# Designed miniproteins, single chains: the designs that were tried, part 85

Each design is a single chain, and the fold is of that chain. pLDDT is the mean over its residues in the fold that is shown.

## One batch from the design tools (miniprotein)

Design m2939
Fold by ESMFold2-Fast:
Structure m2939 (fold): chain A 67 residues (1-67)
Amino acid sequence: MVDELIKKLQELAEEAKKLGDESTAQEAQQAIQQGQEGLRAGVPEESVAEWLKRKVEELEKRIKEIK
């Protein structure tokens, strides 16, 4: 569900900020914005969810490497 992925990206953005990684936090925030814009533009929810899921995986890996 897109809402769950957006919530996860918000959590990742906050975690990145706590770690001092403003670049990853900004990328998470941009991903949320792009996902929401895609839904408003009529992109299929399944396509938006797949893209957001890949972003969550990418950013989680990045944060794990910093820790």
Scores: mean pLDDT 81

Design m2940
Fold by ESMFold2-Fast:
Structure m2940 (fold): chain A 78 residues (1-78)
Amino acid sequence: MDELLEQFRRDGAAATEYLSTLSTEYGRRVGRAVEDALRRAEEAFKEDEKKGIEVGVRLAGEVGRLAARLIAEALARA
């Protein structure tokens, strides 16, 4: 459990840092969504591991889709 939460935080932090380097308002908004999702998932894990997993999976999926759309848009413009 701790390893999974640690990996989730590392992946989210890396994604947030990458998006911030784009210097776009859209990238910054997605970065904030990742940070908020990580915070909420971590809080849920501390209170109830089962609910924390469900919340974490749902939020990761939502943020992942937003990040994928940003990457797809960047590639389409290249």
Scores: mean pLDDT 65

Design m2941
Fold by ESMFold2-Fast:
Structure m2941 (fold): chain A 90 residues (1-90)
Amino acid sequence: FSDEEVRRIRLAAARGMAEAAYRIAKKSTDPEKQKRILQAAEELVRAAEAGDLDGFIAAGNELYSHLTPEEFEEVKRAAVRAAREALDEL
């Protein structure tokens, strides 16, 4: 894969992760957890759009730190699905 193709796949994964994170945040009763998940999801997409690999990893780790294992698996499945769909369009 080219660097541009890798960046496109990473951006698709970031957007998929953010969509799953938004659903998780919406169902949370903890406003602090909601705020942190939404901030991390926003930063994840922004870093992916900028091609900032270090920022993408940092934002992903921040997002993960606020999720239960089950919520993390939901976000992971969304990322894999989005990345696969992006690959099919290359």
Scores: mean pLDDT 83

Design m2942
Fold by ESMFold2-Fast:
Structure m2942 (fold): chain A 80 residues (1-80)
Amino acid sequence: MVIDEQKLNLLVDKLTTFLKNHGVDLDVSSSALKVLISYFLKADSEAALEMLVGLFFTSAGINAKEGIKEFYKILEEVGL
């Protein structure tokens, strides 16, 4: 599956902004975050994607439901 690099960059930027607005400063490079998000987008099902995204937000101290909603909103905004 070929993921559009420009859309992936936009997704990472929007996600990083969302995290910062919730007081989360991730000590990870943008490249590492891009790899992680690319991995999420390769999930076998929507349920698997929601699980991975939910675990990511929970580990960052953000409510899983709110994080999942925002992630799907960003996906729609960037056209993924």
Scores: mean pLDDT 76

Design m2943
Fold by ESMFold2-Fast:
Structure m2943 (fold): chain A 62 residues (1-62)
Amino acid sequence: DKKKEEEEIEKLLRLIGERVKQGDFDTADVAGAVLLSTGMADEEAVKAALEGDVEKAIELAK
């Protein structure tokens, strides 16, 4: 279901932002790479999450 997929994408983007805040850039980079390689999110959304702007990342991923 597209709605469930959008919810999982949002959770992963929020996880990236949390990991960046914790200084766990390796986990954030891996999660971002998974989103990009699976086509679940575009590069702009992942970059926003890596910059800590999770709300922008979620909006870009829609």
Scores: mean pLDDT 79

Design m2944
Fold by ESMFold2-Fast:
Structure m2944 (fold): chain A 92 residues (1-92)
Amino acid sequence: SELERALLELYLELLRAALKGAEEGLSPEEIREKLYEIVDRHVAENPLLTEEEVESARAFVDSMVKAYEETPREEFIEKLRRLIEEAERALA
């Protein structure tokens, strides 16, 4: 569906941005800020994203930032790379 594609594109961009931030050694706060900017941009440009979907995306960002804080950086990076590969295969 159109909504499912929009959500997959949003979450894939969030995963890629989190990976890049982790590889660059950004703080949890800096990663959260970048990810929230991505959510806000998708919300502004996509009328299919309801308030409920936006709150879910923000909760996902918060969960991902918490994982970054609680996981060794190298392990977090490896897990994100795997998730991105799986998401890209699902879109192919």
Scores: mean pLDDT 85

Design m2945
Fold by ESMFold2-Fast:
Structure m2945 (fold): chain A 104 residues (1-104)
Amino acid sequence: MVKVHKFDSLEELIEYLKNNTDENDLIITLNEELAELLKKYVKAKVEVLPGGLGLSDKEIIEEIKKLIEEYKPKKIFFIGTEELLPLLEEVEKETGIPVELLTI
């Protein structure tokens, strides 16, 4: 089951990722500006989902699977909305890689 963590601010989200990720983890976001900011502060791999808006559920799952094959992460941290929970549950179920959903 995907763990959900809600943050009151962007600063709290960044501090959490700094303290809870390492170079073997993958952070995925839909926001390019946030990804560039995170790359300055975290050791984890940071990726933006291509196309952000306009991908189908199946295309989102396939893009995440491609990132898993490339980086072979021990854990995925996805920055998004709770609407993505069913998709992330499917990713965790199909890949066995733990997923944590982070929302503001």
Scores: mean pLDDT 84

Design m2946
Fold by ESMFold2-Fast:
Structure m2946 (fold): chain A 60 residues (1-60)
Amino acid sequence: SAERNAEAAKEAAEKGDSAAAAVAAYGTWQMSGSPEGREGALAGAAGDAKAAAEGAVKAA
């Protein structure tokens, strides 16, 4: 579910894993269609794990 992907993004961000946070945010975007999930995936891919988690949570 989108909520599970958002939780995974939060856990990845807590560990400083921006790539894992980006993948989880991308998953939230694919499940919800919310643009915040897409923005989170792009931020995580650029190395911003916190922004990726925030985008995933907003998308869920």
Scores: mean pLDDT 83

Design m2947
Fold by ESMFold2-Fast:
Structure m2947 (fold): chain A 74 residues (1-74)
Amino acid sequence: SMEEVLEKILEILKENKDNIELFSKKVNELLQSSGLSEEEKEKLSRIAVYAYILLQDGVPFEEIEKRARELLKK
């Protein structure tokens, strides 16, 4: 499901907070193997980018997780 893939994206973000290239590579590999539609993959990709930007801006990870999950429901 999109929810399960988002939780994996958030875990990749935690593990790769200081390496955008590795974050992007791992997220793309996850999305490619997910079996999701192109529309669903694009939505999750946009949320992943948004989450990374919030992390760079110093937003606490707990708040990033909350916002990412809220965006998925829209």
Scores: mean pLDDT 85

Design m2948
Fold by ESMFold2-Fast:
Formats: C-alpha cells, structure tokens, sequence
Structure m2948 (fold): chain A 79 residues (1-79)
C-alpha cells in the first residue's frame, strides 16, 4: 500500500472515531482522548461484534492507534 492510502484510511478511521465519541473534529478528539478511552471503545465494539482479542493483541492495537493519533496530531498542527 502507498503512504497516501494508509494516511487516508487512518484519517477516515479517526473521523469516525471522533464522531462516535461526540467530538466536533479529529483535532479536538486528539487533544482530549486518552489511551484508556480508545481501549474501552475497542472493547465495546468487539463485544458488539461477538469478537475478542488477547490482552497482548489489545495492547498492540491501542499502541498502534495512539501512534497514529500522535502522527496525525503533528500533521494537523501544520495546518
């Protein structure tokens, strides 16, 4: 995948996440959301879908999303 494809997917996921959490923008969400909030949201979605992750897989997913949030926050700060 190209960097542009990955960027578009992450941005879209963050926009959906911001909307689900009731934030007006991705930037507002990135300032206020915590690792714990992300973890709880993932756990809730997995329960709704009838799926589960191991603690290790959950921590890796949360870490990846937090890294994505930090990178996108830096990009948005340049706007």
Amino acid sequence: MTDEDIKAVRKKLLEELAKALGYRSVEEMLENVTREDIRKLIEAKLKEAGRSLSEEEMEELVKELMEGFKKLKEMLEEE
Scores: mean pLDDT 71

Design m2949
Fold by ESMFold2-Fast:
Structure m2949 (fold): chain A 80 residues (1-80)
Amino acid sequence: SLLDKRLKELEERARRLRERAERLGVPEALEYVRRAEEDLRNARASKSPSARSILLTSAQMYLDLAERAIREEEERRRRE
């Protein structure tokens, strides 16, 4: 289903962002990834399409926040 594809795409995005945050040492980004991973686990466990959609939207928001924190740190290091 489209929700299953979205779930897999967000799980892969979370994995990549976790690796980047760990490499750069960005604790705030790691916390956002952790919250996204929790939402993704709950989405995988849910059989309700509406509940899954809400959880995937929440996970996406946390991953967007993680990516922003990573980009801000990368930009700070480039300006030093």
Scores: mean pLDDT 89

Design m2950
Fold by ESMFold2-Fast:
Structure m2950 (fold): chain A 96 residues (1-96)
Amino acid sequence: SVKEKAIKLLKEFIERIKTATEETLPDLLQETSGRLGELAREAAKKGDLETARLAIMAEASLTMQIMAFHMGMPLEEVKKRAIENAEEFIRELKEA
């Protein structure tokens, strides 16, 4: 299901972000955000509006974290917020 793909993507993101550097973090956030947007569109086309909504919210969250990083938020704070938000979206997707 699209829900299972979104959960898998977010779990992979959490593992990848732990070792991300200032150089690699923007690309990881951008890649994951883009893939969440694709999954949101797939979910919407299949009539799974709850999964689509959660995937869009997760995409928006990562986009905000990219902006925060560019505005000078420390690397470790961006990572912490990104992990906490991803874990929350995984919980909500499992309950959806």
Scores: mean pLDDT 89

Design m2951
Fold by ESMFold2-Fast:
Structure m2951 (fold): chain A 57 residues (1-57)
Amino acid sequence: SMKAEEVLQQQNKLAQDAAEGVAAAEKGTPDESARRRQEIAELAGKKLQELGDELLS
């Protein structure tokens, strides 16, 4: 229960951060947008891996 609640809160924060990052990327040049999207994908992947490890542990 408590562990699932923590995962949900972190997942919601990750979604908000990603949405803000995408909005910021849209304001840049194509190269800046591509770089920004890659950064968002890397951060999201890392966070999802951490959440997965917590759920499986």
Scores: mean pLDDT 71

Design m2952
Fold by ESMFold2-Fast:
Structure m2952 (fold): chain A 78 residues (1-78)
Amino acid sequence: SMKLEEARRHLEEALNSPDNAERIRHYIRAIDLAKDDPAMLEELLKTLREELEKEPDPVMQMALAVLITVIERELKKL
């Protein structure tokens, strides 16, 4: 679907951006677009957990942890 293609595009932008504020905006958008799709939410969850493990910036670590909890809550609703 076009919506899931847009979600994946935002995920790619987040992974490739050197700016943490842009990364966070793109992750939020990807999650919002994927919120009703459990397979895409699981892919986002896996990717964000991997990114958190290698993230050196403490503010970004906190942001990634919050986004992970948002995804986990959305998955529990399904």
Scores: mean pLDDT 88

Design m2953
Fold by ESMFold2-Fast:
Structure m2953 (fold): chain A 117 residues (1-117)
Amino acid sequence: APPARPGFTNLTTEEFEKMRKETLKRMEELDPELAKRYRELRERALASGDPSLEALVEQLELLLYHVLKHGSDEQAVEALREAVRALEAALAGDSDAMHEHAQRLAAIAAEAVQAGL
């Protein structure tokens, strides 16, 4: 079988950093307490030096960006809640719970993008 090509996002480092900043700012505007909790968990994940946690943070922030761009404020708050739960589970070593919450966030992002079409 041919090797799977990496996904549809041809984002530069600068574009990814811009998306990250916009996402974090919008989260703080929507729910300051949840945004604070997300930032604390994000800092802990990145401070771990674990490449899998870094990849998870990048994936969660990409999904959150799509919900914020295409979804409602209600969808954005729920997506942020699922991102927080995914990071809490990952930091606790609960891979099953991390996967469940990451999949819920992905479903919210897919619904938001579909509604934006």
Scores: mean pLDDT 79

Design m2954
Fold by ESMFold2-Fast:
Structure m2954 (fold): chain A 70 residues (1-70)
Amino acid sequence: MSDAIKTGAQAAIEEGSRPGATPKEIAKAFKDAMLKAGGDPDLAESLERYLSQLSVEEVKAVASGMVKAL
C-alpha cells in the first residue's frame, strides 16, 4: 500500500512540474499511477478527491512529503 502511494506521489510531482498543471490534473496523475502500482481503488479515488481540492503548491508539497516519508 505505501509503495503504491509513493508511486502516485512521484507521478503527482512530475505532473505538478508541468507548466499550467491544475490541481485536478495533478490529483488524477496521482490516482492513475497509484492504481497502476496495484493500490487500493477506493483509497486512490478518495485521495484523488482530497488532492483535487488543494492548490497546486499544496498538492506538490503533500506529494513531496509522501515521497520523502515513504
Scores: mean pLDDT 82

Design m2955
Fold by ESMFold2-Fast:
Structure m2955 (fold): chain A 92 residues (1-92)
Amino acid sequence: MREELEELERELERIRKEALEAEKNNRLEEFEKEHEEELLELEKRLREILEELVKNKDLEGFRELLELLGRAYDAPQSAVDAALAALEKLLA
């Protein structure tokens, strides 16, 4: 895995854990407000990395990022599954 992906993974894991702790304390909305700019910058980086992963047909890296992104942004698992199925079909 590329160093850039490893760094992003650590950042997403940190944000996920912080978001879960904020949710546990009923502070999720405050967390999102406090980290709005950071989250937008991460989304931009994620988009660029996802485009590279698709070009390289790195399904494992794509799956890992989608799962982390899903947890960080409270995306439904069905959306992650649908995206992976579509990608696998395109790369077949």
Scores: mean pLDDT 66

Design m2956
Fold by ESMFold2-Fast:
Structure m2956 (fold): chain A 91 residues (1-91)
Amino acid sequence: SDRTRQSFQFMSDRYDSAGFTDLSNLFQQASQGDPDSQRQALQRFSDHMRTYGGPRQQQIGQQIQQYIDQGDFDRAVQILIDYVDYLQSIM
């Protein structure tokens, strides 16, 4: 969906601004709609949030990981969309 692509693009731009070039490039590929790139981006997002995030970010990363483990990538994507909406609301 357009919202899915826009959410991956938003995170690509955010990672680029933070100097995370590899993550930015992966999320840019995911924004083009390739399912394998989207799954890889969600996994890397989960890993990054759980490793470097505060308590809220760690919880979000854990929720995404749970849906990835279940093969429910649509729900994992929805959590990413909701997080992007949250970030845009506080910027």
Scores: mean pLDDT 88

Design m2957
Fold by ESMFold2-Fast:
Structure m2957 (fold): chain A 63 residues (1-63)
Amino acid sequence: MLSEEELKEITESFASEKPLPPEKRVQLPIEGLGLPVHKEDLPVVEKNLGYNFRTKKPLTPEE
């Protein structure tokens, strides 16, 4: 189980590597996983973790 501070550190690291367009940010709800993640970082974190915040499940093969 990850702490809140560990999750924030991971989010910031991933966001700095490959930011995604704002259009994708507004499509994804931050509270999908319940993490303190910024909307603009959500798609990057989702891809890097292999986790879908909207469904609270791992990414599907088509994503």
Scores: mean pLDDT 52

Design m2958
Fold by ESMFold2-Fast:
Structure m2958 (fold): chain A 57 residues (1-57)
Amino acid sequence: SMDEFVEALKAGDAEGVREAVSRLLGPEAGERVKAAFEASGGDPKAALQAAIEAARA
């Protein structure tokens, strides 16, 4: 699951980011992390921060 997330981040694949995070943390978290990734123009740091926040919820 982590490998899929990292691969999607490297590829700039917003749908892959959503799917990988949804499998790890659930569909709401997947949508949130995808939105952060897209809003930042594909910044992996923004996606990681959103994933950390989702994991704490």
Scores: mean pLDDT 82

Design m2959
Fold by ESMFold2-Fast:
Structure m2959 (fold): chain A 56 residues (1-56)
Amino acid sequence: GSMMEKLAEKMAEGGVRLAQQVGAEVGLALVRHEASKVGPEVEELAVKLMEERLKE
């Protein structure tokens, strides 16, 4: 994958760990906020990957 895909995956992994401490809704909001600073493609992908990991 591209560098942006790898960044989004790392953000999703960190977001899942954060969600375990603060809850899924807050974790998702924080990941969305941080990823949006990089760009909309990273934001969309990071949130999508995090949502998929939270279903596991």
Scores: mean pLDDT 82

Design m2960
Fold by ESMFold2-Fast:
Structure m2960 (fold): chain A 86 residues (1-86)
Amino acid sequence: SAAAERARELGREAVVKGAVLAKRMGMSLERIREELREAGLPEEVIEEALAAAEKETTPIDAAQAEELNAAFLAEKEPEAKALEAA
């Protein structure tokens, strides 16, 4: 269904966003890859997340990363809840 496809896409977006934030906080691409593999994510999603993280060069602290992650989740929460309810 379209809802299931969109839920998978939102999950992918969250993984990519998380990898970018981890890179900005100083985590290595190797460490990010290890964590994503340990979480059982498909290699295609891991490679997409790492490609996005590699392009990010602006460092941030943990508080800034939490704020950005919270803002992203808040923006996507209405859509995610609609998909969960479907």
Scores: mean pLDDT 71

Design m2961
Fold by ESMFold2-Fast:
Structure m2961 (fold): chain A 61 residues (1-61)
Amino acid sequence: SPLERTVDELGAALLRLAKEDPELARQMRDFVRAHLPTLPPELQARVEAWLAEADRVIAET
């Protein structure tokens, strides 16, 4: 779906940001996580997977 593609593109951008600016990436991660309940359940699972990967990258940086 178009929304799934958008989620994947934004997720990839968040991972890039996590390497370039971990502090800003943490702020963006927290903002996205706060808004998860407003998304359809299928997209929530997809976004959570990207947030988990972002947490991993931030921890390594």
Scores: mean pLDDT 83

Design m2962
Fold by ESMFold2-Fast:
Structure m2962 (fold): chain A 122 residues (1-122)
Amino acid sequence: SPEQQALLDEIFEIGLEASKRIRELFAQAQQLPPGSPEQLRLLLEALDVILEELDRIERLMAQLDPETRETVATVVRIWTERLLHTIAQRAGLPPVEIPEDATLAELRERVEALRARVRSLL
């Protein structure tokens, strides 16, 4: 429906904005010594961007039809898992395991757990 398409367009725009911000942070982090406090602060900022995006998307997803919501949830899981893998690797931390059926709440918990681990290295 036009209403469902408008929600999807807003979700895609949120994702695009988050991706641009994270790409800029990762580009800056790549220029810094591995595991330095300066690099870790940029990785924490990237995790904050992910949490902000998940919060915004969750509010919109609640308004989607169940089938569309499931598809969006899958894409968000895959995108988030890849980002958490990159952040963990750059921080010298173990990979973050995310279940295939993880809810947005469980994704948020995994992001917060990694955030706490990165923060503990400062």
Scores: mean pLDDT 89

Design m2963
Fold by ESMFold2-Fast:
Structure m2963 (fold): chain A 97 residues (1-97)
Amino acid sequence: SLEEFLQKLAEKLKEKYGLPDEFTPEDILRYLAEVLGVSEEEARELLQEMFDRLKAGKTPEEVVDELMKRLGIPKDSLAAQQLRYLAELMKEVLEEE
């Protein structure tokens, strides 16, 4: 499920970046919302879409490039770079299943 996936993703982010113990799945949604300039509700929908596309065998780069094009965000922007890092980490979590 997305909720179980987000919990694992939060743990990976804490380990990789030394984030506080109180860092939660909700903090991932807030971060994504701020990076993309969307609401937390839209960020949740986008994260679900990324999760589904990665599960379908799309690469992190393909998923991010398509999303950036749809949102009108330049693929060479800081937002695109941050989303690529997130998508790569998402794929790592999925491959550990």
Scores: mean pLDDT 81

Design m2964
Fold by ESMFold2-Fast:
Structure m2964 (fold): chain A 87 residues (1-87)
Amino acid sequence: ELSPLEKKVEEFGRVLLEMYLEAVRLGKLDTAEEIRELGEELGKLFKEGKVTEEILKKFAERAIEIMRKEMPEELTERFEKKIKEVL
């Protein structure tokens, strides 16, 4: 069984995938690559048992900052809300 923290990591990972797919759909390939790299970094920390709620919160903030650079504001706000519901 997944711990509550592991479930949050899994659910946040799904949100990162949705962010990646939306960035690709809109042709924002630099944003898509930054989200992919963020997800890879989180995955490495998770495998090493280093993910805490504080680290997860910081990754959420980084993901929204990446989106704010060139993604539509309405879409970024929807993902920020979704992340707050997950975390």
Scores: mean pLDDT 87

Design m2965
Fold by ESMFold2-Fast:
Structure m2965 (fold): chain A 83 residues (1-83)
Amino acid sequence: SMGLERAEEALRKARELEEEAIKKGASKGAILGVGSGAGMAGIALGVARVRPEESEGAAEVAEKALESGKRSFEAGKMLENDG
């Protein structure tokens, strides 16, 4: 289903972002934010697999979790620039 595929893609991208954040030495807050996004995307994927009728909603949650992780990574960069 499209919802399941979207949720899988969102989790894959969230995990890639977490690996990048860790590899680049991002702040602890940024890493926690990105990791939380990946965790939430993983939970959403689990829901999509167990409850196919909710797969579209689960995909939306996974995609929002990825976007939240991206914002946390960006906020972490801003905080490092503030001192």
Scores: mean pLDDT 80

Design m2966
Fold by ESMFold2-Fast:
Structure m2966 (fold): chain A 95 residues (1-95)
Amino acid sequence: LQAAVDRLAALMEEAARDPAATERLVKALTELGEELRERDREASTVFFSTASLMAVDPRRGVLAAKNGLLDLGDEETAQEAAKAAEAALAAARAA
């Protein structure tokens, strides 16, 4: 769990240095929140909160992701978030 959360945090910090990467990451986190809305309300809330904070204050976005995902204790959810962040960053670099 900690390793997946740390990986996500590092990817979010990298995305924060590029407005295009930040925009794509916010979209990816929002999409994860939407997918989980009916299945896992706690995880959905973490992703929506993280996306909203990331859009206006990336430092708070990173902290929200770290605290929220560690509190959920779900390694698979943290791994999926890290994959989404990697994809968003790669797409921004390709554009």
Scores: mean pLDDT 79

Design m2967
Fold by ESMFold2-Fast:
Structure m2967 (fold): chain A 73 residues (1-73)
Amino acid sequence: SLEEAEALLERAEELTEKLKKSTPEKAKEYLNYARSNAGQAIGLAETLPEKEELIKRAEDIVEEGRKAVEAKK
C-alpha cells in the first residue's frame, strides 16, 4: 500500500541521516539497511499510481547515503 511504501522510505531517510553521523563502518551497515528499506518501497510502488515519485525518492535516498559513505573514506 501507499502507506507502507511511505513508511519504508521514511525509515530509509532516517537510516541515511544516522549514517552521516556514524563511523565509516557503522555508516556502511546503515546504508545496507537503507537500501533494503528503499528496495522494499520500490517493490510496493510498482502497482501504485505514485510509482514514479516513490521510485525517484527511493533512488535519491540511496544515492545520498552512498555519497555520504564514500565521503567518509
Scores: mean pLDDT 84

Design m2968
Fold by ESMFold2-Fast:
Order: sequence, then C-alpha cells, then structure tokens
Structure m2968 (fold): chain A 55 residues (1-55)
Amino acid sequence: MSEEEKQRILENAKKFMEENPKDRTAIQTVIGLVRKHVKDEEIIEELEAYAKTIE
C-alpha cells in the first residue's frame, strides 16, 4: 500500500470519527477496518490517539 493511500485512509477515518464522535462502536469498527487493511501500527496508533481526543 502506498504512503499516499495510507494518508488518504487515515484522513477518511478521522473524518468519520469527527462525524460520529459519540459512537464508540462505530469508531472501534473503523479502527479495526484500518488495522485489517493497512497493517501499519503507526497509522493505527495515530487513529487510536485521535479517537481519544474527540468527544
């Protein structure tokens, strides 16, 4: 997977989280999907950190 594709996936995931900040199940589902497709712990850690900052 290209670096550009990884960044696009990260941005789309963050956007989804911003639209559904109180839906923890949906947020965890998105993180799980990114983990399954990207398999990059750095991207996953960034998403988990981002999810923790949204309310």
Scores: mean pLDDT 77

Design m2969
Fold by ESMFold2-Fast:
Structure m2969 (fold): chain A 71 residues (1-71)
Amino acid sequence: FEEVRERIVKLAEPKFKELNDETRKKSAEMEKNKDFSVENTIKFTADSLIRIGDILDEAIAEVKKELEEKK
């Protein structure tokens, strides 16, 4: 269990850090430009959630592949 979790985290961590930096940068840009319309905020949030899902799916798929190779 812990080994699988650690591998998923190691694969996802750099992608999450990149996403976090991108979202903070975009949030600061929106704050500077005062582009805080409800629609833009919802779109930004939805895009971030989709990317989180994609990162996790890729990390899980990679770990599953590694486990199948080790069997």
Scores: mean pLDDT 73

Design m2970
Fold by ESMFold2-Fast:
Structure m2970 (fold): chain A 80 residues (1-80)
Amino acid sequence: HMMKEIEEMRERVKKLVEEAETADREKTKEILRELILLGNEALLKKEYELMGEIAEAVMEIVKKKGISGEEMAEIGEEVR
């Protein structure tokens, strides 16, 4: 049910953040794409708290891995 789905999404976000810590640049871009897709799903479900958690995770990974705005724009096009 919905609440269980949201907890499963949170666990997926947590796992992706952990994977990003040791990921190379290409794997990091794949992880960011998956996080953005999860964020879009959270928005469609009107789960704004989870959406905020995902946005914060994306921001931290981008800062830590030095992902450029151009690379982020390319990821955004891929999730369209």
Scores: mean pLDDT 81

Design m2971
Fold by ESMFold2-Fast:
Structure m2971 (fold): chain A 68 residues (1-68)
Amino acid sequence: MLSQEELAEAIGLTLRAIGEGIQAGLEGDVAAGERAGEEFGERARSLGAEELGEMAREGAIRLARHFA
């Protein structure tokens, strides 16, 4: 089980990935959203937050594509 500190960091990374995905989509730069999803998702996964990391990656990519 993740520590409270690790969980808070993983949640923060996930929210940042989603926010950057939305922003990238609004700017028409889907590739930037995909990079944000991969970067922050991988960092969350490296903390042991596999599900949050997958949510960060997939969420950022989907939102970037949706808003593009």
Scores: mean pLDDT 84

Design m2972
Fold by ESMFold2-Fast:
Structure m2972 (fold): chain A 97 residues (1-97)
Amino acid sequence: MEKLAELAKRAAEEAARRAVKELGKEAKIAVEVKKSDRYDATALVSVYADGVRILVTANVTLEDGEAKLETEVVSMDDEKALPEVKEKRIEKVEKLE
């Protein structure tokens, strides 16, 4: 569904923009919709800035007439081979029109 894909895309973009801002950097953010159907959509952002890769995943699923939005931000430092979860949010959105 277009509306689920749009929610996932917007959530991923906003989370990526926030993460890049926390690094004190500016980067062009491109969102890729990996999956979109009638009941779920997934959007990804991958940004590389100053030796750190920021990976954002936003999943929207439609359950019992409500959209559930899950957003995760993971930081991967090139000098540290250990990924770090910077942000994880789970939100319920009102029924989409």
Scores: mean pLDDT 73

Design m2973
Fold by ESMFold2-Fast:
Structure m2973 (fold): chain A 84 residues (1-84)
Amino acid sequence: MEIEVKDEKLLKEVIEKYKPLLAAPPEELKKKIDELLKKAEESPLDERAILAAAVSGLMAALVAQGVEPDPDHIAFLEKVHLEL
């Protein structure tokens, strides 16, 4: 993965913004994942990369709580990732 100065700043902002959600209940995580994936679909390529990273983090938090991510969310994340 390519990490540039601009991406580093945006990554830090995403981490700060979404870090509290890593401990959120599964229902809140699923809701936020759905929201971010919808935003990613309409976002420019550079913003999609950041949103995809945030969604991946939230999905990892969901799995860490013993909950399987929604297959539709996984499929959409894979689609966004392939367009990066």
Scores: mean pLDDT 68

